# Designed miniproteins, single chains: the designs that were tried, part 74

Each design is a single chain, and the fold is of that chain. pLDDT is the mean over its residues in the fold that is shown.

## One batch from the design tools (miniprotein)

Design m2560
Fold by ESMFold2-Fast:
Structure m2560 (fold): chain A 80 residues (1-80)
Amino acid sequence: MRLVNVVTAPGEDSQALEDRVRERLGDPDLQITSSGTLATDEAVERLARGIRDTLERYSEHEVTLEFTSAEDSDRIRRAL
C-alpha cells in the first residue's frame, strides 16, 4: 500500500493538491494524508516525527511526500 502525505504552501488548497496527486499517480487504492502549511519549525518537526514513526511501524509501506513549494521540501529534508 502506498501512503502519500501532501504539504501545502500558505494559501494553497490541500484538497486541490490531493486531487492532482491522485490523478497523476492513477492508483485507486492510494491512501493520502494531508498536512497543513509548514508555517513553524514545530510543524516541520511534527511532520518529520510522524514520517519516522510511520516508517518504523510499517516496513511494507511506501511513504511519498508531495510539496507545493521547494522551501517546505528542503525544510523537511533537513529535519529527517
Scores: mean pLDDT 63

Design m2561
Fold by ESMFold2-Fast:
Structure m2561 (fold): chain A 86 residues (1-86)
Amino acid sequence: SLTDRLIHAQMHVIAVSTDIWVAQRSTNPDVKQYLLDSARTTAAYARSLLDEVIDEARRRGDSGTIAQAERLRARVDSLEAQIAAL
C-alpha cells in the first residue's frame, strides 16, 4: 500500500539521521566514513522510494499522501546537504 511504502521511507529517513548523528560523534575516521557512505546510499534509496510514492499518489488523486511524501523528500534533501557538508 502507499501507507506501507511511506512508512518504509520514513524508517529510511530515521536510519540516515541516526548514521549522521553517530558519524558526527565518532572519533574513528574509518567508522565515520562508513556511516556517511551508508547514509548517502540510504538517502538516495529513500528519495527514489518517495518519488515512486508521489507518482502513484498523483495517479490516485491522493493529495494527502503527496503532501506527506513531499515533506519527507524535503527532509531527505536537507539530510543529503548535511552529509555533503561533513
Scores: mean pLDDT 89

Design m2562
Fold by ESMFold2-Fast:
Structure m2562 (fold): chain A 91 residues (1-91)
Amino acid sequence: KKKLLEEAAKKALEAQKALEAGDEEAAKKAEKEAAKLLGEATGDETAKELVETVLEKGGDALGDLAAASKEKLEAGQKLAAVAAEVAKLIE
């Protein structure tokens, strides 16, 4: 379970790297895989709401970066914050 959450976190980080590299399409792919891994990792009913929050914020942050390059720094920080919340979820 926690191993899948760790893989999901790695995919989220790959999404951030792709965004900073200017590959927003690759970032969306990585985010989608991170979301899938999060869904597979969390069988806990309590955790499902946090998974939904991470998915929603991650997707929104990536969408904002694609729409508004000026917000890429803040969007990246928000994605990092949700990744940190996911890390706390597994511990």
Scores: mean pLDDT 55

Design m2563
Fold by ESMFold2-Fast:
Structure m2563 (fold): chain A 105 residues (1-105)
Amino acid sequence: MGVVPARNGVAVISLDAETATEESIRKAAELAKLMGARYAVVFIYNAKDPEKAEELSRLAKKALEELGIKVLDTVFGDNDPEASRKALEEALERAIKQVEEERKK
């Protein structure tokens, strides 16, 4: 699990699908808020079980939105670290661009 700040108030919330719990997700959301995040991209790695990954995605979105953080995207990664990293990078760039365009007007 990790929280990484990015540009324009976007944070990346990284969750391990094998070890993440509702409590660990809530703590990650609290850390993102403490860091000043207004937006989030949720990355769920080791997402080999689609049902569990979807449940973790819902829990993360709920925890973040309850703290006033808007979830812009959710990325699922399994056992391909390179493909997962590229998917996360693309989602993060889309999120940053969306926030930047919204801020112009």
Scores: mean pLDDT 79

Design m2564
Fold by ESMFold2-Fast:
Structure m2564 (fold): chain A 106 residues (1-106)
Amino acid sequence: MKVLVYDSDPLRRQELAEALRAAGFEVRTASSIEEAKKLVDEYKPDVLLISSSSKGGIEELIKYGKERGIKVLVLGSPEIVEYALSLGADAGATSLEEALALLKAM
């Protein structure tokens, strides 16, 4: 399974990518909304994992991925997860362990 990880935080982005690769996923990362959109088109991931501490840009990325038939998983606070699910995200996680379990089921 090909996973594209979006996170604007470099440390969280690296930790997520390393954990996903250790779990056997193929992973690419994006640090901005524009890079994530570019990689959605070029890399054609099976899943877009959006990791965020804020609501900014989430709606745009969820819509972009969903319009292209890509599954969207959001990792964040309970508030961010509820927001993302209301926008059409396929799944939400509040921890890395929960995100890994959901990805294995996708």
Scores: mean pLDDT 88

Design m2565
Fold by ESMFold2-Fast:
Structure m2565 (fold): chain A 87 residues (1-87)
Amino acid sequence: MLSPAERMERIYEARKAKLPEEYHPLMEEFKAEMLRIMEEHRGDIEAFAEAVRALLERWKAAGAPEEVLEAAEDMALAAYLAMLEEQ
């Protein structure tokens, strides 16, 4: 099976391909933040979920485009489900 990082990256590539090029830097930034959170909370799915929720709320408060937030939520969900499968 794909790792949580590989599962998240698959969603990232699929969503990025459907978004305007001007949103690609935001997508790359979110991916980098997700990889950092996954490394920091490796093996702790509850801490991962809390950190990701905080990240999404910060991006929403900063005025990230709705399409970017939807893609980010799908990336987060893909990583979360893969981490659950590894337990």
Scores: mean pLDDT 84

Design m2566
Fold by ESMFold2-Fast:
Structure m2566 (fold): chain A 102 residues (1-102)
Amino acid sequence: SMLEELRRQAEEDVQLGQEARKANQDALDAAQERGREIGREGRELAEKDPARSPLILALAAMEGASVTGDTLVSMSKENREKLIRGRQGEDTLRRLEAELAR
């Protein structure tokens, strides 16, 4: 019956919602670990170039802070998605590496 199909679709939607929440939590956990790694790399780069260390430390601190659970929850969806993809952190470190290579 149409009522059984609607009930099945509602149950599927609930299950998809639970799977989406778990996938989002797993992505947030992965982004948090990645942010810690970016923070460590930024600290190592700062130790290698004392002239640029204030900029390197500031950028590393921003990436590290942005990956905290509270910060991620308070972010806009767009900024959160950029961090989950790690693109913002990767671009920041790539820029620092390019500047240090000069």
Scores: mean pLDDT 59

Design m2567
Fold by ESMFold2-Fast:
Structure m2567 (fold): chain A 109 residues (1-109)
Amino acid sequence: NKEVEELAEELFKLFDHNGTGKVPLEVLAPILVQGEDNPEYKDFVFFAKELKKADKDGDGYIDFEEFLAMLKKILSDKEAFEKFLKELEKLSESIPELKPLIEKLKSLV
């Protein structure tokens, strides 16, 4: 779906802050290790785990193809999509550029 691909490109660019074409998983390590036990991270655990699962080559980075595959998987699962939306809405408090992308995501389901 072209709309899903365009949305994935916009989302990926927000997380690929340095424009390297890859998102480092190293920045997610505190969320993955302490997320369930730390109230600051508990709202991001699902997204962090999905990103870690998307790292198929185990290099510690998510490329665009892995990110797109993850997003398509999340969009195909209603419960996963609802969790993803809640975490993105929370993340939009610090990254307001996510707000129009969250509205686009809601329009796809």
Scores: mean pLDDT 73

Design m2568
Fold by ESMFold2-Fast:
Structure m2568 (fold): chain A 62 residues (1-62)
Amino acid sequence: MTLEEFEADWEKEGLSDELYRRYRDVTGLAPDFLTYLRSMGVSDEILEPYLRAAVRAGLAAK
């Protein structure tokens, strides 16, 4: 997985469940974490910058 691949996928779909499942292992977050937070009323405006930063950090650590 590369940052270039991640940015291309993000441009195509935005924050989708498929995108999250594909990149979640890089972040260390649970498979259902995105679904859980959305169910609790956390907006994508909060989730997007957090998850994008987490993926970038995870990719930089490898």
Scores: mean pLDDT 74

Design m2569
Fold by ESMFold2-Fast:
Structure m2569 (fold): chain A 56 residues (1-56)
Amino acid sequence: ALSAEDLETVQVFRNSGGTVQFAQCDLNGTNDPSCPLVPVTPEVVANLVEKKLAAA
Protein backbone atom coordinates (compact mmCIF):
# COMPACT_ATOMS: atom_id res chain seq x y z
CA ALA A 1 0.00 0.00 0.00
CA LEU A 2 1.09 3.57 -0.68
CA SER A 3 1.79 5.97 2.17
CA ALA A 4 0.05 9.34 2.58
CA GLU A 5 3.18 11.10 1.28
CA ASP A 6 3.21 8.90 -1.83
CA LEU A 7 -0.46 9.68 -2.37
CA GLU A 8 0.25 13.42 -2.27
CA THR A 9 3.02 13.03 -4.85
CA VAL A 10 0.75 11.04 -7.17
CA GLN A 11 -1.93 13.75 -6.89
CA VAL A 12 0.64 16.42 -7.77
CA PHE A 13 1.59 14.50 -10.93
CA ARG A 14 -2.06 14.32 -11.98
CA ASN A 15 -2.65 18.01 -11.25
CA SER A 16 0.43 18.95 -13.30
CA GLY A 17 -1.19 17.36 -16.35
CA GLY A 18 0.44 14.01 -15.82
CA THR A 19 -1.38 10.78 -16.55
CA VAL A 20 -0.76 8.66 -13.48
CA GLN A 21 -2.99 5.77 -12.42
CA PHE A 22 -3.18 4.30 -8.96
CA ALA A 23 -4.79 1.35 -7.23
CA GLN A 24 -7.64 2.51 -5.00
CA CYS A 25 -7.40 -0.61 -2.82
CA ASP A 26 -3.63 -0.21 -2.68
CA LEU A 27 -4.08 3.30 -1.28
CA ASN A 28 -6.47 1.88 1.34
CA GLY A 29 -4.19 -1.05 2.13
CA THR A 30 -6.95 -3.54 1.28
CA ASN A 31 -7.64 -5.76 -1.72
CA ASP A 32 -11.42 -5.90 -1.70
CA PRO A 33 -13.05 -6.84 -5.04
CA SER A 34 -15.55 -3.97 -4.61
CA CYS A 35 -12.68 -1.50 -4.66
CA PRO A 36 -11.77 -0.15 -8.12
CA LEU A 37 -8.23 -1.05 -9.16
CA VAL A 38 -6.26 0.78 -11.81
CA PRO A 39 -2.60 -0.04 -12.50
CA VAL A 40 -0.01 2.19 -10.89
CA THR A 41 3.22 2.33 -12.86
CA PRO A 42 6.12 0.57 -11.09
CA GLU A 43 8.45 3.39 -12.12
CA VAL A 44 6.33 5.99 -10.30
CA VAL A 45 6.14 3.82 -7.18
CA ALA A 46 9.89 3.11 -7.25
CA ASN A 47 10.68 6.80 -7.64
CA LEU A 48 8.40 7.77 -4.73
CA VAL A 49 9.89 5.06 -2.50
CA GLU A 50 13.44 6.11 -3.37
CA LYS A 51 12.67 9.78 -2.68
CA LYS A 52 11.17 8.86 0.68
CA LEU A 53 14.23 6.78 1.56
CA ALA A 54 16.56 9.68 0.65
CA ALA A 55 14.50 12.07 2.82
CA ALA A 56 14.81 9.76 5.84
Scores: mean pLDDT 51

Design m2570
Fold by ESMFold2-Fast:
Structure m2570 (fold): chain A 103 residues (1-103)
Amino acid sequence: SLEEEVLATVKRALEALTGRPAEFASMREALDALVEALARRLVAEGVRTSSLRETMGAVLTLLSRVLGISLGEAGGLLTVLARLAGVSLDEIVQRILALRNSL
């Protein structure tokens, strides 16, 4: 199913970002784990962003790199994940920015 394909892709992204096995029981849990892993990696790489637009660009670039996919495919993944989790894409990016700034 589309949900299984998205969860499998998020699992690959998490394992690439953290170097650890990734397990989640729901789309929301997968999203929460991905938000934390992306925020922590942006901090670890010294990536500084001051806006949602800059944070979106950094997140898409990071996902593209760790998954070996295009920026457009990374954007598509986040858009589908947002829809399946019942949140907006802007909400995901805002959560990443807020968490990065708290780390």
Scores: mean pLDDT 86

Design m2571
Fold by ESMFold2-Fast:
Structure m2571 (fold): chain A 92 residues (1-92)
Amino acid sequence: SKLEEMIEKLKTALEEGKLPQAINLARQVLAERLGVSLEEVKSRPLYDVVIEAIEKGLLTPEEAEVFLKLFDKLGYPKEQIERVKKAIEERK
């Protein structure tokens, strides 16, 4: 599907260190999963949108791990990384 293609492109962008492209793809995935506009996703902190999507059960654990890797590569604080890990664990 188009969404699966976007996830694979996101994984590739992360592996290649193309962080601006990875962020844009991440926002597109979140817009599709939440059923909102890309503009709405862009108006909010990326971290908050990802947490919401995980807590609503809209991301699979595998997809959520891709966002976890994105936050690690972006240098997010340890406490924010741990919050994402906890949200993933609560959805097993």
Scores: mean pLDDT 84

Design m2572
Fold by ESMFold2-Fast:
Structure m2572 (fold): chain A 79 residues (1-79)
Amino acid sequence: LYEEIERDLLSLVDKPLEEQKAGIEELTKKYVDYYEKLGFKRQAEAVKKVGEWLIKELEKYPENKEWLIRDAVRALKIL
């Protein structure tokens, strides 16, 4: 699962900002649904918060997109 999350998020690094935001929203919904189906409510909430945080930070600092996405991956791996 962590490897899949990392792969999916890092695939967005080379995309334009609007596609990155759309991709993050889609991936957030996918992984929230996955964790909720498993009964992992805390993990689902964490994914949701990380996704919301990442979109906001990318809007403020698009030049930092690679580092921001990598930070999000690291945060999710701690789950």
Scores: mean pLDDT 77

Design m2573
Fold by ESMFold2-Fast:
Structure m2573 (fold): chain A 82 residues (1-82)
Amino acid sequence: RIEELKAKLKELWEKLSPAQREAARATLAALAAELEPHIAELADPEAQRAAVERVIAALEPVVGAEAARLLGELAELEFAEE
């Protein structure tokens, strides 16, 4: 399933313009910095879901709703495997 999500994300990523890819990377870096102080709190399922929803909301205007949703699903699965 993670491999399937990564394959779909790669396909959607390849459809983005270079400017959209740069904006997506900048958005992800900002979100990572924002969440880093709270990473221990992500052990709480409610905090984890809120973080996933935040990622989806922030990326949707940059990469589109489908790509943002798949990124959120991938993040949720990675948390579950922790």
Scores: mean pLDDT 70

Design m2574
Fold by ESMFold2-Fast:
Structure m2574 (fold): chain A 62 residues (1-62)
Amino acid sequence: GSLAEGDAALEEGDRAEAAGDYAEAARHYAEAVAIYTETLGASDPRVRATGARLAEALRKAE
């Protein structure tokens, strides 16, 4: 994917989280993490930041 596709997945995750749909948010954040890792590399701060949002969404989905 492209950086723009990663940004779109992150925005979809943020929308799902705002709606209280944490399981759906986690799905979108996981996609964003995958795209950012491929595009920017695993060490990029954006991967870490999106990964933190994924972890929080998974915690709230339980």
Scores: mean pLDDT 85

Design m2575
Fold by ESMFold2-Fast:
Structure m2575 (fold): chain A 70 residues (1-70)
Amino acid sequence: SKEEAIEQITVLADQALEAIREDDFEKADQLEQEAEEIARNAGVPASVVTRLLDPVYVEHLKHAVYKVTA
């Protein structure tokens, strides 16, 4: 169901956040791809996917800024 897909996407987003915090960007990218695939297969709207993955996107930006300014 879409509800189950949203729950799975949320779990993957949390795992991707942890991967970014550990500087494991390859793992974060893989988890983000899995979340997007689950969303497509379950018909989850793009707006919902964007909301669920927004914390991951923000964390990527924080790490990018830190590496440029440090």
Scores: mean pLDDT 80

Design m2576
Fold by ESMFold2-Fast:
Structure m2576 (fold): chain A 67 residues (1-67)
Amino acid sequence: IEKAAEQIYEIAKKYLKESKEVTKESLNQAVTKAAKKLLDEGYSPEEVSQAVAAALPKIKEEAEKLK
């Protein structure tokens, strides 16, 4: 799960940096895209949910830095 959480964070961070403006909507979209990529890689919904929960504080911190 730690590795999956790191993947969620890195993917979401990439999408946030590509966003023209960092908003709650763009943050939600980045997290959703990261979750879908892990599902496509064969992670279970339960694993992805736990990974998102673990990565979310770091994603929010990164979003604040990108403001």
Scores: mean pLDDT 76

Design m2577
Fold by ESMFold2-Fast:
Structure m2577 (fold): chain A 87 residues (1-87)
Amino acid sequence: SIRENRERFLKLADEAAKKLRELFAKDPNPTVEQIEEIARSLGLSPEAARKAAEEAVEISKKLNASQEEQIAIASTVIAGALLQEER
């Protein structure tokens, strides 16, 4: 159901955000490869992880996003990709 998908999405986004906050604490300008590694560690396939990382970085650049906005963008993209692979 939509409600179950939303709850699952939020849990996945929270887990991604935690890992991304750790990355940004160590490196304020993480590479696409570092974000891809987080996506892979969360269970995304190599192809999906690369696409998610590229998309997150592109959106962040387009919006001139702050660090917190970059974390929110990347966690959202990664969570969406994870949910898609589960179905």
Scores: mean pLDDT 85

Design m2578
Fold by ESMFold2-Fast:
Structure m2578 (fold): chain A 63 residues (1-63)
Amino acid sequence: SSLGVYAAYSRNGETHELDPEAARALAEALKEAAERENVDSIKIVWPEGMSEEAKRAAEEALK
C-alpha cells in the first residue's frame, strides 16, 4: 500500500479526532521521514469526521 498518515486514531471501530497540534506534529514527522527516504510524494488520507482545523494544520506542516 502507499505511504500515508491519518490525523486520527481508531478504537473499537470508532474514529477519534486529533487536535490540530497533534495532526501538525504527525505531518512534520512524516515529511522528515519522506525526505530521509527520498520518496517522490506524500499522500494523506483523512478519515471521515476529521476537523478542518486538524487537516489544515497537517497540510500546512507538509509545505
Scores: mean pLDDT 62

Design m2579
Fold by ESMFold2-Fast:
Structure m2579 (fold): chain A 59 residues (1-59)
Amino acid sequence: MAEAVIYDVKSKQNVLVRGLPEDPLEAAETLRQLMLENESLSSLAPERSEEGHLVLDLS
């Protein structure tokens, strides 16, 4: 599983997305679908990492 940090413009927060596919094209498509279906990824990420990023775990 891969991870990515995405800046959410709506909340002005960095969101750490966990549980992405290992294939970079599939990971990019997963992120694209999440962004299309949700105005703000921060709304799906109630937890915070030690670094202060909101965490969205897909695993």
Scores: mean pLDDT 74

Design m2580
Fold by ESMFold2-Fast:
Structure m2580 (fold): chain A 94 residues (1-94)
Amino acid sequence: SVLEEAERLIAEILAERPRLRFGDKLSPAQVRLYKLLQELLKAGDYETLRQILDRLVENGLLDDIELGVLKLYAAVNKDYKALDLLTEAEERAR
């Protein structure tokens, strides 16, 4: 399932975090998770999107998913429900 794939990618990113240094580019797991979230936005699967965003907030990984690009995508497509979910997650991560 999409949720199982997201949990696997989150685990991979968490395993990578202790090894990340200044100047490192996005990992393949971070890129794949971003693309997975973009696909959920395109599908209008807000329930799965919310569940994955909650897990990202819990693990301090919200900055690892190109959040600004996802918010821009939601805004230009007038997907205000997705934009609200992304903004709420950003506020909870503070």
Scores: mean pLDDT 80

Design m2581
Fold by ESMFold2-Fast:
Structure m2581 (fold): chain A 119 residues (1-119)
Amino acid sequence: MSPLVRRLVEALRRLADAAMRGELTKEQLISILKEAGFEVVDVKEEGDTITITARDPEGRLIKVTVRKRADGTWEITVEVDGRRFSLEVPRDPSPEARAAVDAQIDAVGRALELWERER
């Protein structure tokens, strides 16, 4: 796994955990990205949607968008070089919901690895 994919997967796992616990705020999103090794370069908040543009240590830009739906489900989207990857995180701390979210994150990680190999 590349450093970028590893950082993105780590960030997604922490974002999903915060979302499932109902703790995902703009401040938490910024903190998670910084702890995963990203430099936050721009933050936009519009209603139920927060978009963060961040840079990895190698200078690559990513865009992370989180949106809270009326039912409490979070939509998390990552964009890298115009490619978009999304997952849905319910506000449900059950082991079954966590396993389903982990499977989505693993699928995004595999898709990102394939994208990097196609270069």
Scores: mean pLDDT 81

Design m2582
Fold by ESMFold2-Fast:
Structure m2582 (fold): chain A 51 residues (1-51)
Amino acid sequence: MMSDSQIQRQHDRMNRQQQVYIDSGQRIPPDLFDRSVDIGMYYIVRGVKKV
């Protein structure tokens, strides 16, 4: 299991990695997308939101 801080960092990291593909006009790899969804689910489930 990951800490709340690590979940937030991984969530931000996955978003940045996806944005790099979008900005370069390349298709986001399915594996990266799936990992970002998994991290996003952990982010939601652990209630890491700080807004």
Scores: mean pLDDT 69

Design m2583
Fold by ESMFold2-Fast:
Structure m2583 (fold): chain A 70 residues (1-70)
Amino acid sequence: SAAERLAALKAEAIAAGLVPPTVASREELLAALRRRIAEAEQAKRDIPGIAPYADETIRRGRALIDRLEA
């Protein structure tokens, strides 16, 4: 079901440290993932040497958004 898929994607995002465990809805999860990606992109500009970690966060976040919107 859509609810089971959302719960699984939410659990994966929380386990990955991408979103806070308090996200309750699909809309909150999408907004939190987009915010995390934007923060990681900003960190790449501001913090020397963080690019590999930021790129992994961006890649994982985008993959979860794609799966949520499928």
Scores: mean pLDDT 86

Design m2584
Fold by ESMFold2-Fast:
Structure m2584 (fold): chain A 94 residues (1-94)
Amino acid sequence: RLDEVRARLQERTGNPDTELPELDPEAVQIFIEVSYIKGLISEEEKKRYLKILGVEVTPKIEELARELAERLDDSTVETMKLWIEGLVEERLRK
């Protein structure tokens, strides 16, 4: 799952040598922002997810998420949303 995210981000940044840590907060921030841009989560849900996961959306993440939202189909974004919801549940449990 995270390997697929890393592969997609590496393809789009053009940096195949870039190592992404497994709980990369940047990838989590991108997924939340893309889901919000696509209208799959509300502003309230976005704020809640960011607080629970302890991450913030930077201007650079917002730009990248906007570009990705234009290129990603709805099924991919829906999968990203489910993944974020799973991470939120794990964080609240652990």
Scores: mean pLDDT 68

Design m2585
Fold by ESMFold2-Fast:
Structure m2585 (fold): chain A 83 residues (1-83)
Amino acid sequence: SAMEKQAIKLHTVILFRIIAVRGEIFVAKRTKDPKLKKENLEAARHLIEENEEDVKKLGTLDPELAAELQKKIEKVKEEVEKT
């Protein structure tokens, strides 16, 4: 169904953004350049904001899956704030 296709697309995009956020955090922790660290953390925050919008949309289609992904988003958000 169209709703199933939309849920799969949102799930996939959210997971790829979580991987991207982890990549940005990895670079930020590794770099000795404070400007690069700031830019990578700002990029991570932007990806998290996009994921929060998409998880809200997913919640209207699959609330259990959205709740699971929201926990993963909160975890990477906490990692950004601690970096």
Scores: mean pLDDT 90

Design m2586
Fold by ESMFold2-Fast:
Structure m2586 (fold): chain A 63 residues (1-63)
Amino acid sequence: MDPALAEEAKRLGRRLIFEEGLTVEEAARRVAERLGLPFSEVRRLLEEDLAAEADAARAAPAA
């Protein structure tokens, strides 16, 4: 995948998940449709991005 498109996909996906409250799967579908990318690639990117975020949060003390 084009690195610029991958970053755009992550940015849009994060907005849809955190601001619109969509699931990862629904956000990936919207992003794939908007950017003309394969759904499977976008879903994988968003899952990897969120897994990295969750792993970082898991290492920190709870607020």
Scores: mean pLDDT 75

Design m2587
Fold by ESMFold2-Fast:
Structure m2587 (fold): chain A 65 residues (1-65)
Amino acid sequence: SEKEEKLKAFEELFEAVKDLVEVERQKDGSLAVTSKTGSVSEKLIAVGLVEEARLLGIEGRVVLR
């Protein structure tokens, strides 16, 4: 199904970028995604991950440090 395809894409994306961004599940069930070193490329990746999660119905945000 489309939902299963999107879930697989999200899991593959997260696995590919896990060394660049930190993902934290918040108390409300939403995701907070933070760049590990604060680089521009990591922040762009964090935005992409949040948008992919949103397509699956999971609320998320990028945390700036």
Scores: mean pLDDT 72

Design m2588
Fold by ESMFold2-Fast:
Structure m2588 (fold): chain A 86 residues (1-86)
Amino acid sequence: MKEKKEKEKEKLMADILARAKATPVLTDEQIEEALKKAEELYKEGKTREYLEKKNPSLLEKVNSLPEEFKEPAEYAMTLLALVIEI
């Protein structure tokens, strides 16, 4: 279960990152900063706190998902919220 959860997190993160790179308004450096910040928040266990403060609607979407997908979606939504802030 844990490995499947991490795989889904990487998949969602890769999809969001690929879409961000396809957006010509964002620079590679801005995308890299967003990714690094999302990773730092995830390592500190603060992804939920960040989403609650900056984009509570995305946190509610994470909470509506099956438990298996909640943690990978939490990371992916945090990255999405950071990209939107750019």
Scores: mean pLDDT 70

Design m2589
Fold by ESMFold2-Fast:
Formats: structure tokens, sequence, C-alpha cells
Structure m2589 (fold): chain A 92 residues (1-92)
């Protein structure tokens, strides 16, 4: 759920407070992508509806990241491949 993503990011807020705003946003995007991939790996029976809902939530803050995640899933990439590609795109 959206609340699970918020809970995952909240403990890191204090550690990120001293980081540059741009670096902080890149780190938040990476953490959201990592959490999304972990949820897919832990829930092999996740419905298309659940996946789309999670992507829509990511798209509120990081629409380009959400589009890349959806594209890579449609291409049949593994969670490991998705995370590597998305992380490189965020860091660029």
Amino acid sequence: SADELEAALRPLAEELAAADEEERKKLEAKLLAEEFVKRLEKNPNASEEEIKTALEEIAKEFPEVAKELEKLLEEGKSGEEILEIVTKKIEA
C-alpha cells in the first residue's frame, strides 16, 4: 500500500536532511524503485490491478520512474535487471 512506502521512507528522512535537495530526490526515487521491486518478488501472485496502483502512486512523485518500471515489466525484465536500469536512469 501507499502507507507501506511512506513507512519505508520515513526512517531515512533524518539521514537525508543534510543531503543536497537534488541528491535527496534521487535517493527517494531509488528507494521507491527498490521497494516496488521487493514487493513484486515477495508477491508472485500480485494482480495487474495491484501493480498498476503501485505504479500510479510512484507516478505522483516520479512519473518518469513509473513509466520506466512499467516498460521494463512489459519487456519481461527480471527484478534485478529492472532495478539496475532504473537506478542508472535516476543517477544520470
Scores: mean pLDDT 76

Design m2590
Fold by ESMFold2-Fast:
Structure m2590 (fold): chain A 61 residues (1-61)
Amino acid sequence: MPSEEELLAEFMRLADAARAAGDEALVARIQATMERMSAAKTPEESYRILLEAVRELRAEA
């Protein structure tokens, strides 16, 4: 399994690409993911949210 640091680096890279492309819908989706992570009560929940978001974004790319 990738580390939290590796997932965050990939997520930030995808976020930067979305902003550069002007994909407002994808930027909003990334922001929603960050809000869910911030609302997570445990590190495990935050990691799960991040992992699933990165997997979904990779599948679409």
Scores: mean pLDDT 78

Design m2591
Fold by ESMFold2-Fast:
Structure m2591 (fold): chain A 80 residues (1-80)
Amino acid sequence: SRSEFAKLYAKYYEELSKLNDEEVIKRAQEVAEKGLASDDERIQTLGKALQGTVEQYKEGKVPKIAVINNTALLLAELEG
């Protein structure tokens, strides 16, 4: 449900916000790989998008908050 998804998203967003930059990137890469390995095409697409966001962050094109947000969204999808 949307209510359960919102709770999972908020939980993971808070957990990721406590990590340093290196830990956020490592966690985002692990989560993206898990998404890409999914049999769900929607989850695979989110994993690929998270990989792209991590690369854009390393190039200085997006803020760290974009990595946190996309990682939390994918974690909520993987658990829900």
Scores: mean pLDDT 88

Design m2592
Fold by ESMFold2-Fast:
Structure m2592 (fold): chain A 95 residues (1-95)
Amino acid sequence: MKVLERLKDLGEEARSLAQEILDAIREGKPIPKSQKSIDLAVRIMLAAAEAGERELALRIGKQVLPYLTPEQRDVLIRMLEAVDPELAAEFRALA
C-alpha cells in the first residue's frame, strides 16, 4: 500500500499497528480503540490525503472522528484543508 511507503520510517511496532489499522479499514472492520491506535490512524489518514487516496482517508476519518475532542477535530480539519480542501469539507460534514 502506498500509504505505508510514506510511513516507512516507522519503528517495527508502529508499522505493525499501522498495517493492522489499514487491514481493518480495507475489510470494513473497526480499528483498535487504544490511544496509540487512534493517534496512528490520524497519521495514516493524513498520509493517505497527501498521497491523493481520498477514499482511504475518508474511511479512516469516519472511524477516528468520534474518538477525537472538538479541538482535535478542528486541528485535523485545518491540516486537511492545507492538503485537500475538498476532503476537509467532507470531514466537516461528518461532524
Scores: mean pLDDT 77

Design m2593
Fold by ESMFold2-Fast:
Structure m2593 (fold): chain A 69 residues (1-69)
Amino acid sequence: SLEEIQQERQAKLDAEQELDLDKLKEKVLEVNPDMSEEEKAKLRAAKSNDELFEIISEISIKEMEKKLA
């Protein structure tokens, strides 16, 4: 049925996004090992690429602020 096809497509998209999200999380942790436990927890709790990029942007801003201070 159409519903079954849509469910299968959604499951594949979700699995692909989860794989990509996990890879991005791993890379961010690898290049930012000095992150605080709060930042690491927030990163691991991210449910979307948008949330992950927001967290990355916040970390980048903090790094710039530390260099300017």
Scores: mean pLDDT 72

Design m2594
Fold by ESMFold2-Fast:
Structure m2594 (fold): chain A 59 residues (1-59)
Amino acid sequence: MEKYTLKDPYTGKTYEADSLEEATEIGEKIRVDYLAKELGTDSKDPGELVRKYVEKIKS
């Protein structure tokens, strides 16, 4: 398959993927990393990040 180049809009870092599927997974990881940074946590669990974000905006 063709290589795909994906740029992280939050950090400016560039990643290469060997497939569209891999590029999609990298994109999801970038979004999770963004939420973790916004919440000040190292968690990579999307469910935990969403829960913490909801609690933060409720408070």
Scores: mean pLDDT 70

